# Ledger of designs, part 88: designed miniproteins, single chains, continued (4)

Each design is a single chain, and the fold is of that chain. pLDDT is the mean over its residues in the fold that is shown.

## One batch from the design tools (miniprotein)

Design m15043
Fold by ESMFold2-Fast:
Structure m15043 (fold): chain A 97 residues (1-97)
Amino acid sequence: MLTVEVEMDEEDATVTVTVDVDEGGTLVAAVVTIEADGEEFEVAGPLARAERPQRLTLRARSRKAEDAKEVTVVRARVYAQAHGETRELELEAELKR
């Protein structure tokens, strides 16, 4: 199961997205769509390898600190390389309130 957690640092105006993935692959990249106070934006980047269960963190600075009061993850795409396989696997999860 894919689990995405969003944390906001008010002092740095950064959004931290933590992605947990079930066993069976190595995460290589993630693209997360975030809604901040009615504005949608994507955060993308390589994810550091972590211990299993795999927990990787992607940090993004909010473009406007005032827009960062309320943040919702609306979609997460995670690209994973399965252990022993030659292809990347795409996992997609929609997280809505």
Scores: mean pLDDT 52

Design m15044
Fold by ESMFold2-Fast:
Structure m15044 (fold): chain A 66 residues (1-66)
Amino acid sequence: SRLEQGLASARALVDSGAAASAIAAALHDLKEGGLPDEELIRLAERALEVHPDSRILRDFLARLRA
């Protein structure tokens, strides 16, 4: 499915150390696709391990927790 493809792509971006903006875009697409917030939080936290100073990823995570 599109959601499964998007999830695989997002994980690949995190694992390859892709730009935080690319990871954030993938996470937004997954959110629109209906990925549960708990899974999005896990992915965003993993991405922040790679990009600890990313405001885009921190803002995304904060909105999921609000």
Scores: mean pLDDT 84

Design m15045
Fold by ESMFold2-Fast:
Structure m15045 (fold): chain A 75 residues (1-75)
Amino acid sequence: MAAAAEAARKEAEEAAKLAAEAKKAGDAASYTGYALRAIGALLDAALAGDQAAAEAGGKAFEEATGIKVVMKPIK
């Protein structure tokens, strides 16, 4: 649960970093792929029930890519 959320957050941060680098390089295809990976990891964290980790990952993703992520607590 918490460990799974931490793993999802770490994956989201890595994907967001790669997306930011692709965006800076003007590589729209890689940016889109990495952004989708980060979003998927954030959804996994939310589904694990660790809202704080999901929100932290979402903020890191927004800072890296400029895409705002809003999540609701869900079981």
Scores: mean pLDDT 66

Design m15046
Fold by ESMFold2-Fast:
Structure m15046 (fold): chain A 67 residues (1-67)
Amino acid sequence: MPKRPDLTLAEDIRRLLREAGVANARTDEAIAAALAAFGLDGAAPASSVPDARYIEILGAVVTRLGL
């Protein structure tokens, strides 16, 4: 699942969750909490994060959403 280099971390993760059919009011909260746990700003470019780290962040978001 490739990152979009033209999007921020928060925007790209939100896009991937939407494409996977995840749409709930806690999505933005889960993204923010996961990024904070990794010491990352959601406004940072998705391309600034290595693929391995991006996968870890996605796993943390999914876990926080109970998926």
Scores: mean pLDDT 75

Design m15047
Fold by ESMFold2-Fast:
Structure m15047 (fold): chain A 119 residues (1-119)
Amino acid sequence: MKFELGVENLKNGIQAKINGNTELANNYFNKAEALLKQELEEAEKIEELLGNRKKAVVYALLSAVYALQNKTEEAEKAFQKAKELDDGSDAVKYALEFAQAALNGKYEEALKLLNKYFV
């Protein structure tokens, strides 16, 4: 549930950014960051293989959130964590593709990837 809310806030934030509503976008990104960090904490309690996949997906999404907030150092660290935990699954692949689009400033492409592969 917190993961789905985190993704929804991230989608709303990217849409607000595309529309030029910077203040609204930042509000959504702050909410997405908080929710995704809570999911990361819950993933630590899961069996290692499933928890590592979930952490990889969440770190990829967090890297995009940090990039969208201009937190470059946090974005790079989160993206590297996602790559380290990549198990070759489609879930991690699509999360990394989304994160890369967001990191490269391709916000419409990033939003389309989130809508296609998440929720």
Scores: mean pLDDT 85

Design m15048
Fold by ESMFold2-Fast:
Structure m15048 (fold): chain A 92 residues (1-92)
Amino acid sequence: SKKELERRLAIAQVRYIALETELNLIRERYPQADQKLVDELAKVIKEIRQLLKQAQEALDNGDLESAQKLLDEIEQKIDEAVKIEDELRKQM
């Protein structure tokens, strides 16, 4: 349903903000962290931001099939970003 997809988008947006906050924290407090992993994390977070905009547009246009597929991809990328953050935290 549209309402369920809107709820999933809202949850994904909150998780995205948490990921951006952690990335900024890592950059400010742990400059010795693995820069290749930091760059990989930043890339995934940027991709999530673009997909969130596309998912919102799909929902606004009533394209629920595209919104569902975009949200599935967003959720997978958020899980990927969390794994990269967990790996970085082991090095801090």
Scores: mean pLDDT 90

Design m15049
Fold by ESMFold2-Fast:
Structure m15049 (fold): chain A 80 residues (1-80)
Amino acid sequence: MEEEMIERIKKLADELTSPDPEVRRKAARELMKLISEAAEQGLTRAVEAGVDALAKASESPDEENRLLATMALIGAAFAL
């Protein structure tokens, strides 16, 4: 069910661009959790999709969003 997980990741990636900081924080946390679960199951494409989404968020003009995305990327790296 890797494709279903990738769809969830894409939806959360969209939420990372929300103007609501609480929505962005929740999306970052859920993305990190999904990346960890995907890595544990060997779902390489889902892991790549999630990491790519967080990497794009780390380029955000919003400092808090960049920090959240960077921390989530670091957390995901330890799951790999």
Scores: mean pLDDT 76

Design m15050
Fold by ESMFold2-Fast:
Structure m15050 (fold): chain A 71 residues (1-71)
Amino acid sequence: MLEEIIASDDAREIMSRLGKLDEESRYQAMLGLGDAGKISKELAEKLRNSKTLGERRGVIAAAMAEMLLKQ
């Protein structure tokens, strides 16, 4: 599942799959997307440095918006 999300080129499919994951699995999937270059390095860095669940959710939402806009 996680590897399939990272390998996908469809932002809608990525978002649908992310919505089925728990919070921790979603965080790990987003880090994997950053490592794969599918989100900006700036957002990937912010995600790695996030300390609270609220901060992580905000960065994940921004990264999802970025993926949609760049498709």
Scores: mean pLDDT 75

Design m15051
Fold by ESMFold2-Fast:
Structure m15051 (fold): chain A 100 residues (1-100)
Amino acid sequence: EELKEKEEKARKIVEEMFKELLEKTKDEEVKEKLKRIEEIRKRMEELAKAGPTEENRAEAAKLGAEYKKLKAELAKNEEFKKIVEEVEEKARKKAEEIEA
């Protein structure tokens, strides 16, 4: 397997995790924060592909700060934390297949 194929498999696992988190989450505030995290992740990926300019670094730093804040807020929600543990366990098993 080439490095690119492993990266694509990892991306699909992350996307599946995110979809499952959205489906299992009943809290609308949590769903809004999850959607924003996905937007940030996609924008960070675009910035990485565009290359390391001063403007891209500044935007990435701002997005990274927002991402950390959203993750900290989600970590305070006990129900969401349980859902994350279940989804991460499933993703971990899929990630082990990439190592094989």
Scores: mean pLDDT 76

Design m15052
Fold by ESMFold2-Fast:
Structure m15052 (fold): chain A 112 residues (1-112)
Amino acid sequence: MVNPLIKLLNEKAKQYILEEAEKAGLTDHGVISQEELESLAWSEGDYAVVKEGDKYKAVAFDPKKKKKVTIGTFTSEEEAKKTAKIGAYLYLEANKKGIGLLALIEKINAAN
């Protein structure tokens, strides 16, 4: 299941986020195992894809909760990577601006 808030993003908003994420200094941990995810110390801007059998989990760090959050589960590695990057950017930017994810998503959708 993909995070319901991420599903609210329109296609132009997703493209905008992916372009801005390249400038934001996010850290891509790549495709990792569940064991690697549990052993790694994560910080703001960190994201990865976790391979579980035939599925890929998109995981990003939430700096407000200081937790690794599963954003969604996909059959496509590429879709999982894009979603993890989007999630990491949204958590980073929402924390930086002091607003909630929904408020940030609504602003990005309205601008695109």
Scores: mean pLDDT 82

Design m15053
Fold by ESMFold2-Fast:
Structure m15053 (fold): chain A 116 residues (1-116)
Amino acid sequence: AEEAARAAGEAARKAREAALKAAKSGGSPVAVSAGGINAAGAGAGAAIAGKAPFGKTGEESAYNGALANPKAGAKAAADGARGAAEAIKTGGGGEEGKKAGEEAAEAGRRAEEAGA
């Protein structure tokens, strides 16, 4: 449970970082907006799916969700991180944004495996 929670939190954090890097590297408004929305979804979505309280950050919300329900919470965090990566990649989030997005999707995949 705690490993899934930590992995879900990392996925949510990396998704947020990918959206921020896309913004800093001059990514398109579509990539930045969709990436940010999906990154926020990784945290909030995980808490909702896990039926857990929201934390002070998306990372804490994802941690809480996956701690309460490892399978559902980790999957929601992974879905959000994957969505952020896809939005940044397809919307033109720049090379640094795309690389960070791939790292977020990888962290999400590990969270799903830990939650299973």
Scores: mean pLDDT 82

Design m15054
Fold by ESMFold2-Fast:
Structure m15054 (fold): chain A 72 residues (1-72)
Amino acid sequence: MSDEQIERIAKQAVGDAIAAEGGLGDPEKLKQTAGETARQLAQQAGMSQEQIDQVVQRAIDLAERAAATQAA
């Protein structure tokens, strides 16, 4: 199902972004990297433009929440 696939790819993208950025220190940079990684992964998975946009937004939301939790 697309929602489960969207969540899986978004979580993978955030994990990859955290590893690439060396942690959660910059929320804006993390969101940017997570969004770019999510778009690439979704394109490789053959997702539609609508699904790609959903994955990117979900990855950005997850990255923002992760960074906010550490900053609080």
Scores: mean pLDDT 78

Design m15055
Fold by ESMFold2-Fast:
Structure m15055 (fold): chain A 62 residues (1-62)
Amino acid sequence: GKPDEELTTKLAEALGSTPEEVAALLVDAVEAGVDLEQAAKSISEGGGLSEEEGRELVLSAL
């Protein structure tokens, strides 16, 4: 899948990374079978997104 562009940009800005790099990491993590709930929690806590936005971003990467 393709991660949500707006949420990927928000996360990239919070992490000091590029949206392209963050999108690639999300797709790779989902394909590797990372726990989606834990991934969403980590994104919301570290990336300044809400828990709902973190879940939307991870699900869009599927």
Scores: mean pLDDT 77

Design m15056
Fold by ESMFold2-Fast:
Structure m15056 (fold): chain A 55 residues (1-55)
Amino acid sequence: TKEQIQAIEELKVTKPPYDLKKQHRLLKLLGIPTGSDPHYNEFMFRFVIVNARKM
């Protein structure tokens, strides 16, 4: 969808430190489940940023 394309473009330009609200919003738009572990959520967010930048 257009929202998912915009999320991928936003991921490409995102730099640390990662805002918690931005992490939750972008992962939700991409359909990626978040857990209660903030370290896991940040790891997944970093993972999708790396993959978005390689597209």
Scores: mean pLDDT 75

Design m15057
Fold by ESMFold2-Fast:
Structure m15057 (fold): chain A 104 residues (1-104)
Amino acid sequence: MDELLAEMEKKAKEALARAAAETDPKKRGQALADGYIESLLIYSKVDPEHVKELIENMAKEAEKTIALAEKALEEDPSDETKAKYYFAKELAKKVKELLKKLKE
């Protein structure tokens, strides 16, 4: 258990470091999404059923989450809102791909 938590923390820190190094808010958002998915995959070794339910719920809410991020970007265009928008889009894409693989 502690070893898996340490691996998740390591991957989260690596993802944050990659995101912090990205000057392009689109790439920063995408790097954060990749790190989040990698953390979910590690957690699936502990509780695969709970991770599957989280992925299914995230996939179901994906369009709503993207719409909210897009609205925020339109109301306040900034590097932060742009990064959040691309994070939401990339996360939705990766979650849908992962859900498809889990159904195979």
Scores: mean pLDDT 79

Design m15058
Fold by ESMFold2-Fast:
Structure m15058 (fold): chain A 82 residues (1-82)
Amino acid sequence: RLEAVVAELSRLPPEEAAAVLGLLTDPSLLPAVRAAADSLKDPEERERVRRIIAAAEALLARYGPLSEEEGLEVHKRLREAY
């Protein structure tokens, strides 16, 4: 299960993967991040953040939220997967 999450996140740039991982460990941040994305003036930056949100929502729907321990494990494996 964590292997699949690592594989999905490793397809993203490191900064975007870190942002998605943060949302997987604390999904309560999703409404605030979505609101922040909608307030961005730059269309390219807004699309990047919306892509991060979409990736987080897809992984949450498939695998559920990660515990703090699971998040640390995924983070370690992402550093190794680069």
Scores: mean pLDDT 77

Design m15059
Fold by ESMFold2-Fast:
Structure m15059 (fold): chain A 90 residues (1-90)
Amino acid sequence: SKEELLKKFEEAVKELIEYLRKAAEYAESKGDNELAEYYKAQAEFLEERLPLALESMKKLSLEETEEEVKSALEFFEELKKKVDEILKKL
């Protein structure tokens, strides 16, 4: 259902927010305060934008919502991998 897709998207965004907050803590622990602030800012941006994204997606068809959720989840997984590679170099 569309409701289940929106919930899946919301949970994925919340997981990404927590991931970025932990990435910020790790960067700070390694002395990279600039990178820590960058990831904190990204997490804050996602938290502020989540309600707006959900309202926007409610206006889409079921098929459009499926494609948007799929694309977003794939992007989030790629982003996490890139963040991991950056953190490994600290």
Scores: mean pLDDT 89

Design m15060
Fold by ESMFold2-Fast:
Structure m15060 (fold): chain A 99 residues (1-99)
Amino acid sequence: SLEKEIEEAAKKIIKEAEELEKKGAKYAKKAKEYAEKALKEKDIKKKILYLAKAVAYGMLAKLEVLVKEGKVTLSEEEWEEIKKFLEEQLKKVEEMLKK
């Protein structure tokens, strides 16, 4: 079921976020927060929207670690452009959550 898939995805994000937080990722805490909200939410529409926020913050947290470990090279300008793009998507999700 979709609900089970969302819950399994959220649990995976929580585990990955805890690992990334230990590596100094600043966005890991937000990824975990929204994944936990996805697990607690009973409304399937809001559940998927919280998962979407968790995924976006999880990607930012992974990127932070990859840059720190020298696996990806990003300028401050490229990092700000990526953040701005994801913040615009997150704003749309927030508006859908508020109805």
Scores: mean pLDDT 84

Design m15061
Fold by ESMFold2-Fast:
Formats: structure tokens, C-alpha cells, sequence
Structure m15061 (fold): chain A 63 residues (1-63)
């Protein structure tokens, strides 16, 4: 389900970037879920997530 994909993406990000702000990560994933792929990646990288992990998490939530 979309909720399970969102949870899995959040857990992926927090495992790879444990110092990232969880609220900012949730906002990035919410943007991706709304179809804003590039914005989601940008918000995640601004939260301290690497671009590679941000792309993987966004692709997971949009799959």
C-alpha cells in the first residue's frame, strides 16, 4: 500500500541519514507522494540526506 511504501522510504532514509530532521524527511516524502519527484529529492537533500538515498526513497514511495 501507499502507507507501507511511505513507511519503508522513511525507514530507509533514517537508517542511512540518522542525523536528518525527521519532520523535514516526512515533508520531502510527502512531496514525492504528491507526484513532485524533483521537489521531494531537493527537500530530502536539504534535510541532510545524500542525493543517492533521496532518489532511492522517492522512487520507492512513487512506485
Amino acid sequence: SAAEKGRAAFELVMSEAPEADPERVEKGLAAARAGARDLGIRLLTEAGVSEEVARRAVDLVMS
Scores: mean pLDDT 85

Design m15062
Fold by ESMFold2-Fast:
Parts: structure tokens; sequence; C-alpha cells
Structure m15062 (fold): chain A 80 residues (1-80)
């Protein structure tokens, strides 16, 4: 179940961001990338901003502004 796998990865990403575990956040983002590639939707440089916006909206109200900025940096660094 692809949706259940995405939900699990988003939950793991949230926990990593809240705890400041950016090493785990990086690993989870790479797993999200790999899952998208398996679905025939490989992440291109132009997809980074839409992906960040989707994740930002998902976590809106759940993480701090500092954690949101770090999420953006991790997406740009590890998903390009």
Amino acid sequence: DVQAEFDKLLKELYKALVSGDFETAEKVLKRIRDLLEKLGRPIKPEDVKPLYNALYNFFSGLITEEQKEKLKELIEKYLT
C-alpha cells in the first residue's frame, strides 16, 4: 500500500524534524525520493519546490519556522 508507506515516511520525517535528528530526516527524504522514482515520478530539480510546498503544507502548524527552514535546506540538498 503506497499511501500507507507515504504516511509512515511522513510520520518518521515529522518525528525527526521535531527531535532535531536531521540525519534521520535526510534518510527519510531519500526514501521518499526512492518511492517516488518507483511510482514513475522521479524527482527533478524543478520538482524540489513543489515537493517542499507539499511537505510544508502537510506539517503546517505542526513544526516551528526554524524546522520548516531546515526541511527546505534538506530537500534542496538531498532530493536534487
Scores: mean pLDDT 71

Design m15063
Fold by ESMFold2-Fast:
Structure m15063 (fold): chain A 67 residues (1-67)
Amino acid sequence: PPVTLRVTVILEDGSTEERTYTAASVADAVRQLQADLEAKGYELTRLRLRRTSPTEWTGTAEVRKKP
């Protein structure tokens, strides 16, 4: 079954954004997150993930603007 990743993105100024991705695997969901961040000029500096159910993951992503 597909998995859902709910991630809190923390920006350099301490502000947060919530994002949700649904994919065949958590790795695919993380790839979607990274692609979205790169499209906006950000890079992922830290990612913490936790499985909360058989089909649900939560995460915290720290990001910064690309140099």
Scores: mean pLDDT 85

Design m15064
Fold by ESMFold2-Fast:
Structure m15064 (fold): chain A 81 residues (1-81)
Amino acid sequence: MEEERKKVIEEVSKLVAQAAEALAAGNKEEAEKLYKEAVQLATDAIEKVYRSHGLEEAEKFAAEIEKAMEEARKKALEKAK
């Protein structure tokens, strides 16, 4: 279970970083596709936690994912400069 949550955070972060890199390269359409994939993956994972563990754990997991996405985006944009 911990491995699954860690894998989701890692995959979402990777997709967000790739989306930010695509946006910096001028590929707006590609950036939107990658970002939508990241959001969908995050949403599905959060919903599974909600069904299994309830609202409080789903909220904590959502907060962790959101922080990871923001950090990945900022780091990717800084590297693109």
Scores: mean pLDDT 81

Design m15065
Fold by ESMFold2-Fast:
Structure m15065 (fold): chain A 90 residues (1-90)
Amino acid sequence: KKEIEELREKLQEHGELAEEALRKGDTETAKEHALKIAEIGKKLVELGDYSLAKIAVDALLGIADQLEKLGDTEGAEEIREKAEEIEKKI
């Protein structure tokens, strides 16, 4: 339970930092935070919190859409692939 709450906080933090980076057009920083969200999502699956893992997947897909709009189509595809890897385990 404590571990899941810690992961929830980290998920929120990295989501906020990714959104801030995207607002500034900083696709590299947004991608770094998306990769941290992917790690969190995988850990949530290991812990059996599929609901929170799905929230991580949705966050990754949102970041990927914004990366694509900013012209980082390769980054968007990479992050979508990470989201799909997690979704398959739920």
Scores: mean pLDDT 89

Design m15066
Fold by ESMFold2-Fast:
Structure m15066 (fold): chain A 82 residues (1-82)
Amino acid sequence: MVIHEEIEVTNTSPKALSAEELEELGKELAKKLVAERGLELEEIKARALVDELKPGETATITIRIEIDGDKAKVDVTVSLKE
C-alpha cells in the first residue's frame, strides 16, 4: 500500500532555507505521519529538488509512504511551488 501527502511550507524568515534544512523538515513531518498511523518507521529518505528556499518562497513537500505489514518506508521530495 502507498500513501501520498503534500504539505506546503512558506519561508517566513529573513534567511534562505538550505536544501539540507528542507530535507530535515520533510523527514520530521513524515515521522509524524508514520506515528499517527501506528506504523514502525523502517526507512526514511529525503531529497530536495531545490537548492534553497528564499524568504517569501513556498515549497511543496511530497511524502510517499510504502506500507509492508506494520512497517513504513518513506520517500520525501521537496520542490518549489510555482
Scores: mean pLDDT 83

Design m15067
Fold by ESMFold2-Fast:
Structure m15067 (fold): chain A 79 residues (1-79)
Amino acid sequence: KEEIKKAGEEAIKELPEEFEKAKEALRTFVETIIETGDLDEGVAAGAQKMNDLGLSKEAIEAFKKAAGKVAKTYLELKS
C-alpha cells in the first residue's frame, strides 16, 4: 500500500502544474487502487475523473504515462 501511494505521489509530482486536472485524475486512480486493491477499478475511476474534468489531449497523454508507471509498480507488488 505505501509503495503504491509513494509511486502515485512521485508520478503526480513529475506532472507540470499546467496538467493540474491530470494530477487530480491520477490521484483518483491511485486512491481507488489503494482502497479496492483492483487495478481495473482504478482505471475506471481515473477514466471517469478525466471525463468529469474534461482533460485536453496533452493532459490525457500525461495521465496515461504517469498511470502506466503506477500500474507497473502495482503489478510488481502483486507478483
Scores: mean pLDDT 77

Design m15068
Fold by ESMFold2-Fast:
Structure m15068 (fold): chain A 87 residues (1-87)
Amino acid sequence: SIDDVIAEFRARVDELLATVDDPEAARVLREGAERIERLFRERAPISEIEKVALETYLRLLALGREDVARAFAAIVREALERYQEAL
């Protein structure tokens, strides 16, 4: 279900957030994740979710947090696979 996709995505993002000691990177990650969660709830097209994910990824890279950016990208990829199956 979409609720299961959102719950798993939130859990994985919260685990990642617990490892982020940079307040700015944590803020960017949290804002991006909240936007993606909203798009899942609204059953938005995958392309819109990918756009938000890319924007968040690039912002994390600009902060020098390639580690967080790559972890976030992996979480989003897994969530999108589950989202497509739940549609």
Scores: mean pLDDT 90

Design m15069
Fold by ESMFold2-Fast:
Structure m15069 (fold): chain A 65 residues (1-65)
Amino acid sequence: MILESLKLVLRSNLTPDEAEKLLQEAEEAIGNGEDPIEVAKRILSKVLSEKQVKAFIEALKVLLS
């Protein structure tokens, strides 16, 4: 679910090539045992404002509760 949410946000804000590169980076980090929320925060901070990233992460935390 987190990767699908990232995919939608990245594809809406970036070119397809840029979105795929960041998605692959996120999948690799999560696969290596990094916290999916921290990975999402790091990837989104490259594309969205700090305020937008915080709102997105808070929404994900609620959905995962």
Scores: mean pLDDT 78

Design m15070
Fold by ESMFold2-Fast:
Order: C-alpha cells, then structure tokens, then sequence
Structure m15070 (fold): chain A 68 residues (1-68)
C-alpha cells in the first residue's frame, strides 16, 4: 500500500517505526482528502524529529507524487 511504502521510506531514513507509521497514515489520509502532495507531505512531516523533518518531507512528497 502507499501507507506501507511511505512508512518503509521513513524507516530507511532513520525515523523510529511508530513515528514513521503516524506520518505515513497522516500523509495518506490528507492526500485522499484532496490535499496537494506538497501540503500533505509538509503537514505529515511535523510528526518527524526536526533533524530528519526535511528529508522526511521530500520522501513523503515523492511517494505521494508517484501515486497521483
């Protein structure tokens, strides 16, 4: 699933699994609700620690754009 792909990408970046699950679910929920990929990714990335947040944003955005 898209949620699983985003979670896996975040875990590979070093995001703790529980935070990766939360961010992946948020990203997919917002994207399915009609938010643009950039907005969904930015909001979902706020669940990620600041040091990884920008990398997480880019990874989430890329996966959402592939699914569009």
Amino acid sequence: SLEERIKEALVKLGVPEEKAKLAARAAVTLFNAGFPAEHAARLASTAIPEELREEAYKAIKEELEKAA
Scores: mean pLDDT 86

Design m15071
Fold by ESMFold2-Fast:
Structure m15071 (fold): chain A 101 residues (1-101)
Amino acid sequence: SEVKKQIEELEEDIKLLEEAKKLIEENPEDELSRKIARGAVWAAEVLRMRKAGASEEEIKAAHAERVEALKAGEEVSVEEALEAIEELIKALKEEIEKLKK
């Protein structure tokens, strides 16, 4: 079943996000943890923007602002990263529930 394969892939993505959360909680200052944290925050921001009906041009502009903020030393906090990961996990769980119905 195509649906079963999609559900299994989403469940695997949830497990990877849960592992990322543990890595950030255990070793927040590690370079890998910092890179994962930045990626998760950006992914959650894109998800919010797309749900709000943002255009691809608006998303690109937001990405440019995020890159400039990072260059200016505005680092992602552990709290922001963990909240972003939980938001992504919730979105994936909602997608699984839609596929099951």
Scores: mean pLDDT 84

Design m15072
Fold by ESMFold2-Fast:
Structure m15072 (fold): chain A 80 residues (1-80)
Amino acid sequence: ELEEKLEWLRNSKAEELQKYVEEKGLSREEQVELGFLRAQLAIEQGEGDEEEIEEQLAKIMAELEEAERKAVERVAERIA
């Protein structure tokens, strides 16, 4: 499902993603997730409000980043 699509994006555009991440200074995970979420939202909405899609994407990205950070903190705390 979603995980499979994410993997497909990463596999298909691995080199391009790396170059883009390096140029923009974004993390690979963020880049891959951003691209995937964008495509997913566009398909689901079907009407394609670009500005609204970006806003929703930013919101989802914020939640994902917080969830990822929370997971990392949990691991770090366990190591400590």
Scores: mean pLDDT 54

Design m15073
Fold by ESMFold2-Fast:
Order: C-alpha cells, then sequence, then structure tokens
Structure m15073 (fold): chain A 67 residues (1-67)
C-alpha cells in the first residue's frame, strides 16, 4: 500500500480535521520527508488542501463525496 493511499485513508476517516506532516508521519509510520513528498503529489491531484502553514486536510470535493 502506498504512503499516498495511507494518507488519504487517515484524512477520509477525519474529514473535518487538518494534520501536520509530523502527525501524518506518526500515524502512518513513515518518515516526515516521505509524507511531505506524498502530500505534495496529493495536492497536485486536488485530493488534499493546505488549510494553514504546514496543515493539510481532505479537499472540499472529496469531503463532499463522503457526506
Amino acid sequence: MSVETQILMVLMENPDKSFSIKELADIIGASQSTVTKAVRRLKKQGAVVETAKDRYALSPELKKALA
């Protein structure tokens, strides 16, 4: 399973929460650098948005699909 998939699963289970890179790394059991790269790819795909400096959440489009 890819780190990207694991990040999406965490965000989909917590659609109203934002997470730092460190929090995602701790939950997933990956390095902060690996999580940073995965989050950057997810942002390019429109799956994840940056809500504040170094805080990331599920995109409004995906959050709406879960409701």
Scores: mean pLDDT 81

Design m15074
Fold by ESMFold2-Fast:
Structure m15074 (fold): chain A 72 residues (1-72)
Amino acid sequence: SAAEQELLELGKKAEEAAKAGDLETAREYHAQIREMIAAGHHVEPTPVSREVAAKLREIGREIDERIARGEL
């Protein structure tokens, strides 16, 4: 679906930003993905969406840890 493809693209952008050390940009993409998932709560789970969700959980954890340390 178009929503699934957009989520995958946002997930890749979030991963690239996090890999580059740009956690602020990664956080913005993460927020967009969370908003899309909330809006698309009736989309069937796929292996792709599960993989994206797993990566986003990892990115979100790193962002939260850096916020807790006052780095963001």
Scores: mean pLDDT 69

Design m15075
Fold by ESMFold2-Fast:
Structure m15075 (fold): chain A 79 residues (1-79)
Amino acid sequence: SPLEEKVKKVLQEVERKLQEVQKSTDIKEQIALLEESLKLVEEAIKEMEKAGQGESTEAKALRYAKEVLKKQIEYLKKL
């Protein structure tokens, strides 16, 4: 479906940004990339909810990814 393709592209873009985080030695750049990834995940969750798929396995996976990203950002901000 178009929504499944959109979610797949969002997850691919997040994976790309996470690879950039691993290559970076600048904490501020790492935080910015993680915050951009968080925004993409949050937008994907909203689209799933608008489509009535907020309780799907895919939506739950996105919410899990959101919580992981939030914890990583908070950890780096404390350094």
Scores: mean pLDDT 85

Design m15076
Fold by ESMFold2-Fast:
Structure m15076 (fold): chain A 69 residues (1-69)
Amino acid sequence: MEEKIKKIEELAKKNGLEIEINGNEITIKGPLVLPEEIIKLLAEYFKEDLNLTDEEVEEFIKALKEKQE
């Protein structure tokens, strides 16, 4: 769990984004669209570590993308 969070945070920084994860709360700062690699890691984190359903994961990722518009 913690290892995945750190990978997401590090990958975000490399792409000029700041992502903070606290359980099921996620804060994203930056003008850029989320890279696909970060989206995949977030989806894996929610599904495997938070035990969310595929539908819940898709809704969450959609909400994150909409926040960047």
Scores: mean pLDDT 69

Design m15077
Fold by ESMFold2-Fast:
Structure m15077 (fold): chain A 62 residues (1-62)
Amino acid sequence: GEKLVVVVAEDGEKGIEVARKISEETGARAIAASTDDLPLAEELVEQAREAGFEAELLIVKT
């Protein structure tokens, strides 16, 4: 299946940078979200897995 990574970070710029790097290095689809949206990010990962994606949640600590 297609790979999806949801990157959750307190620093929005850092989250975007990490997501971009993942896409460049692995070819996976990567999106960035705020830690305030963690429950939504977790739901998105679960829905993506149900849709046949290899979905992962990555939490970036600053």
Scores: mean pLDDT 81

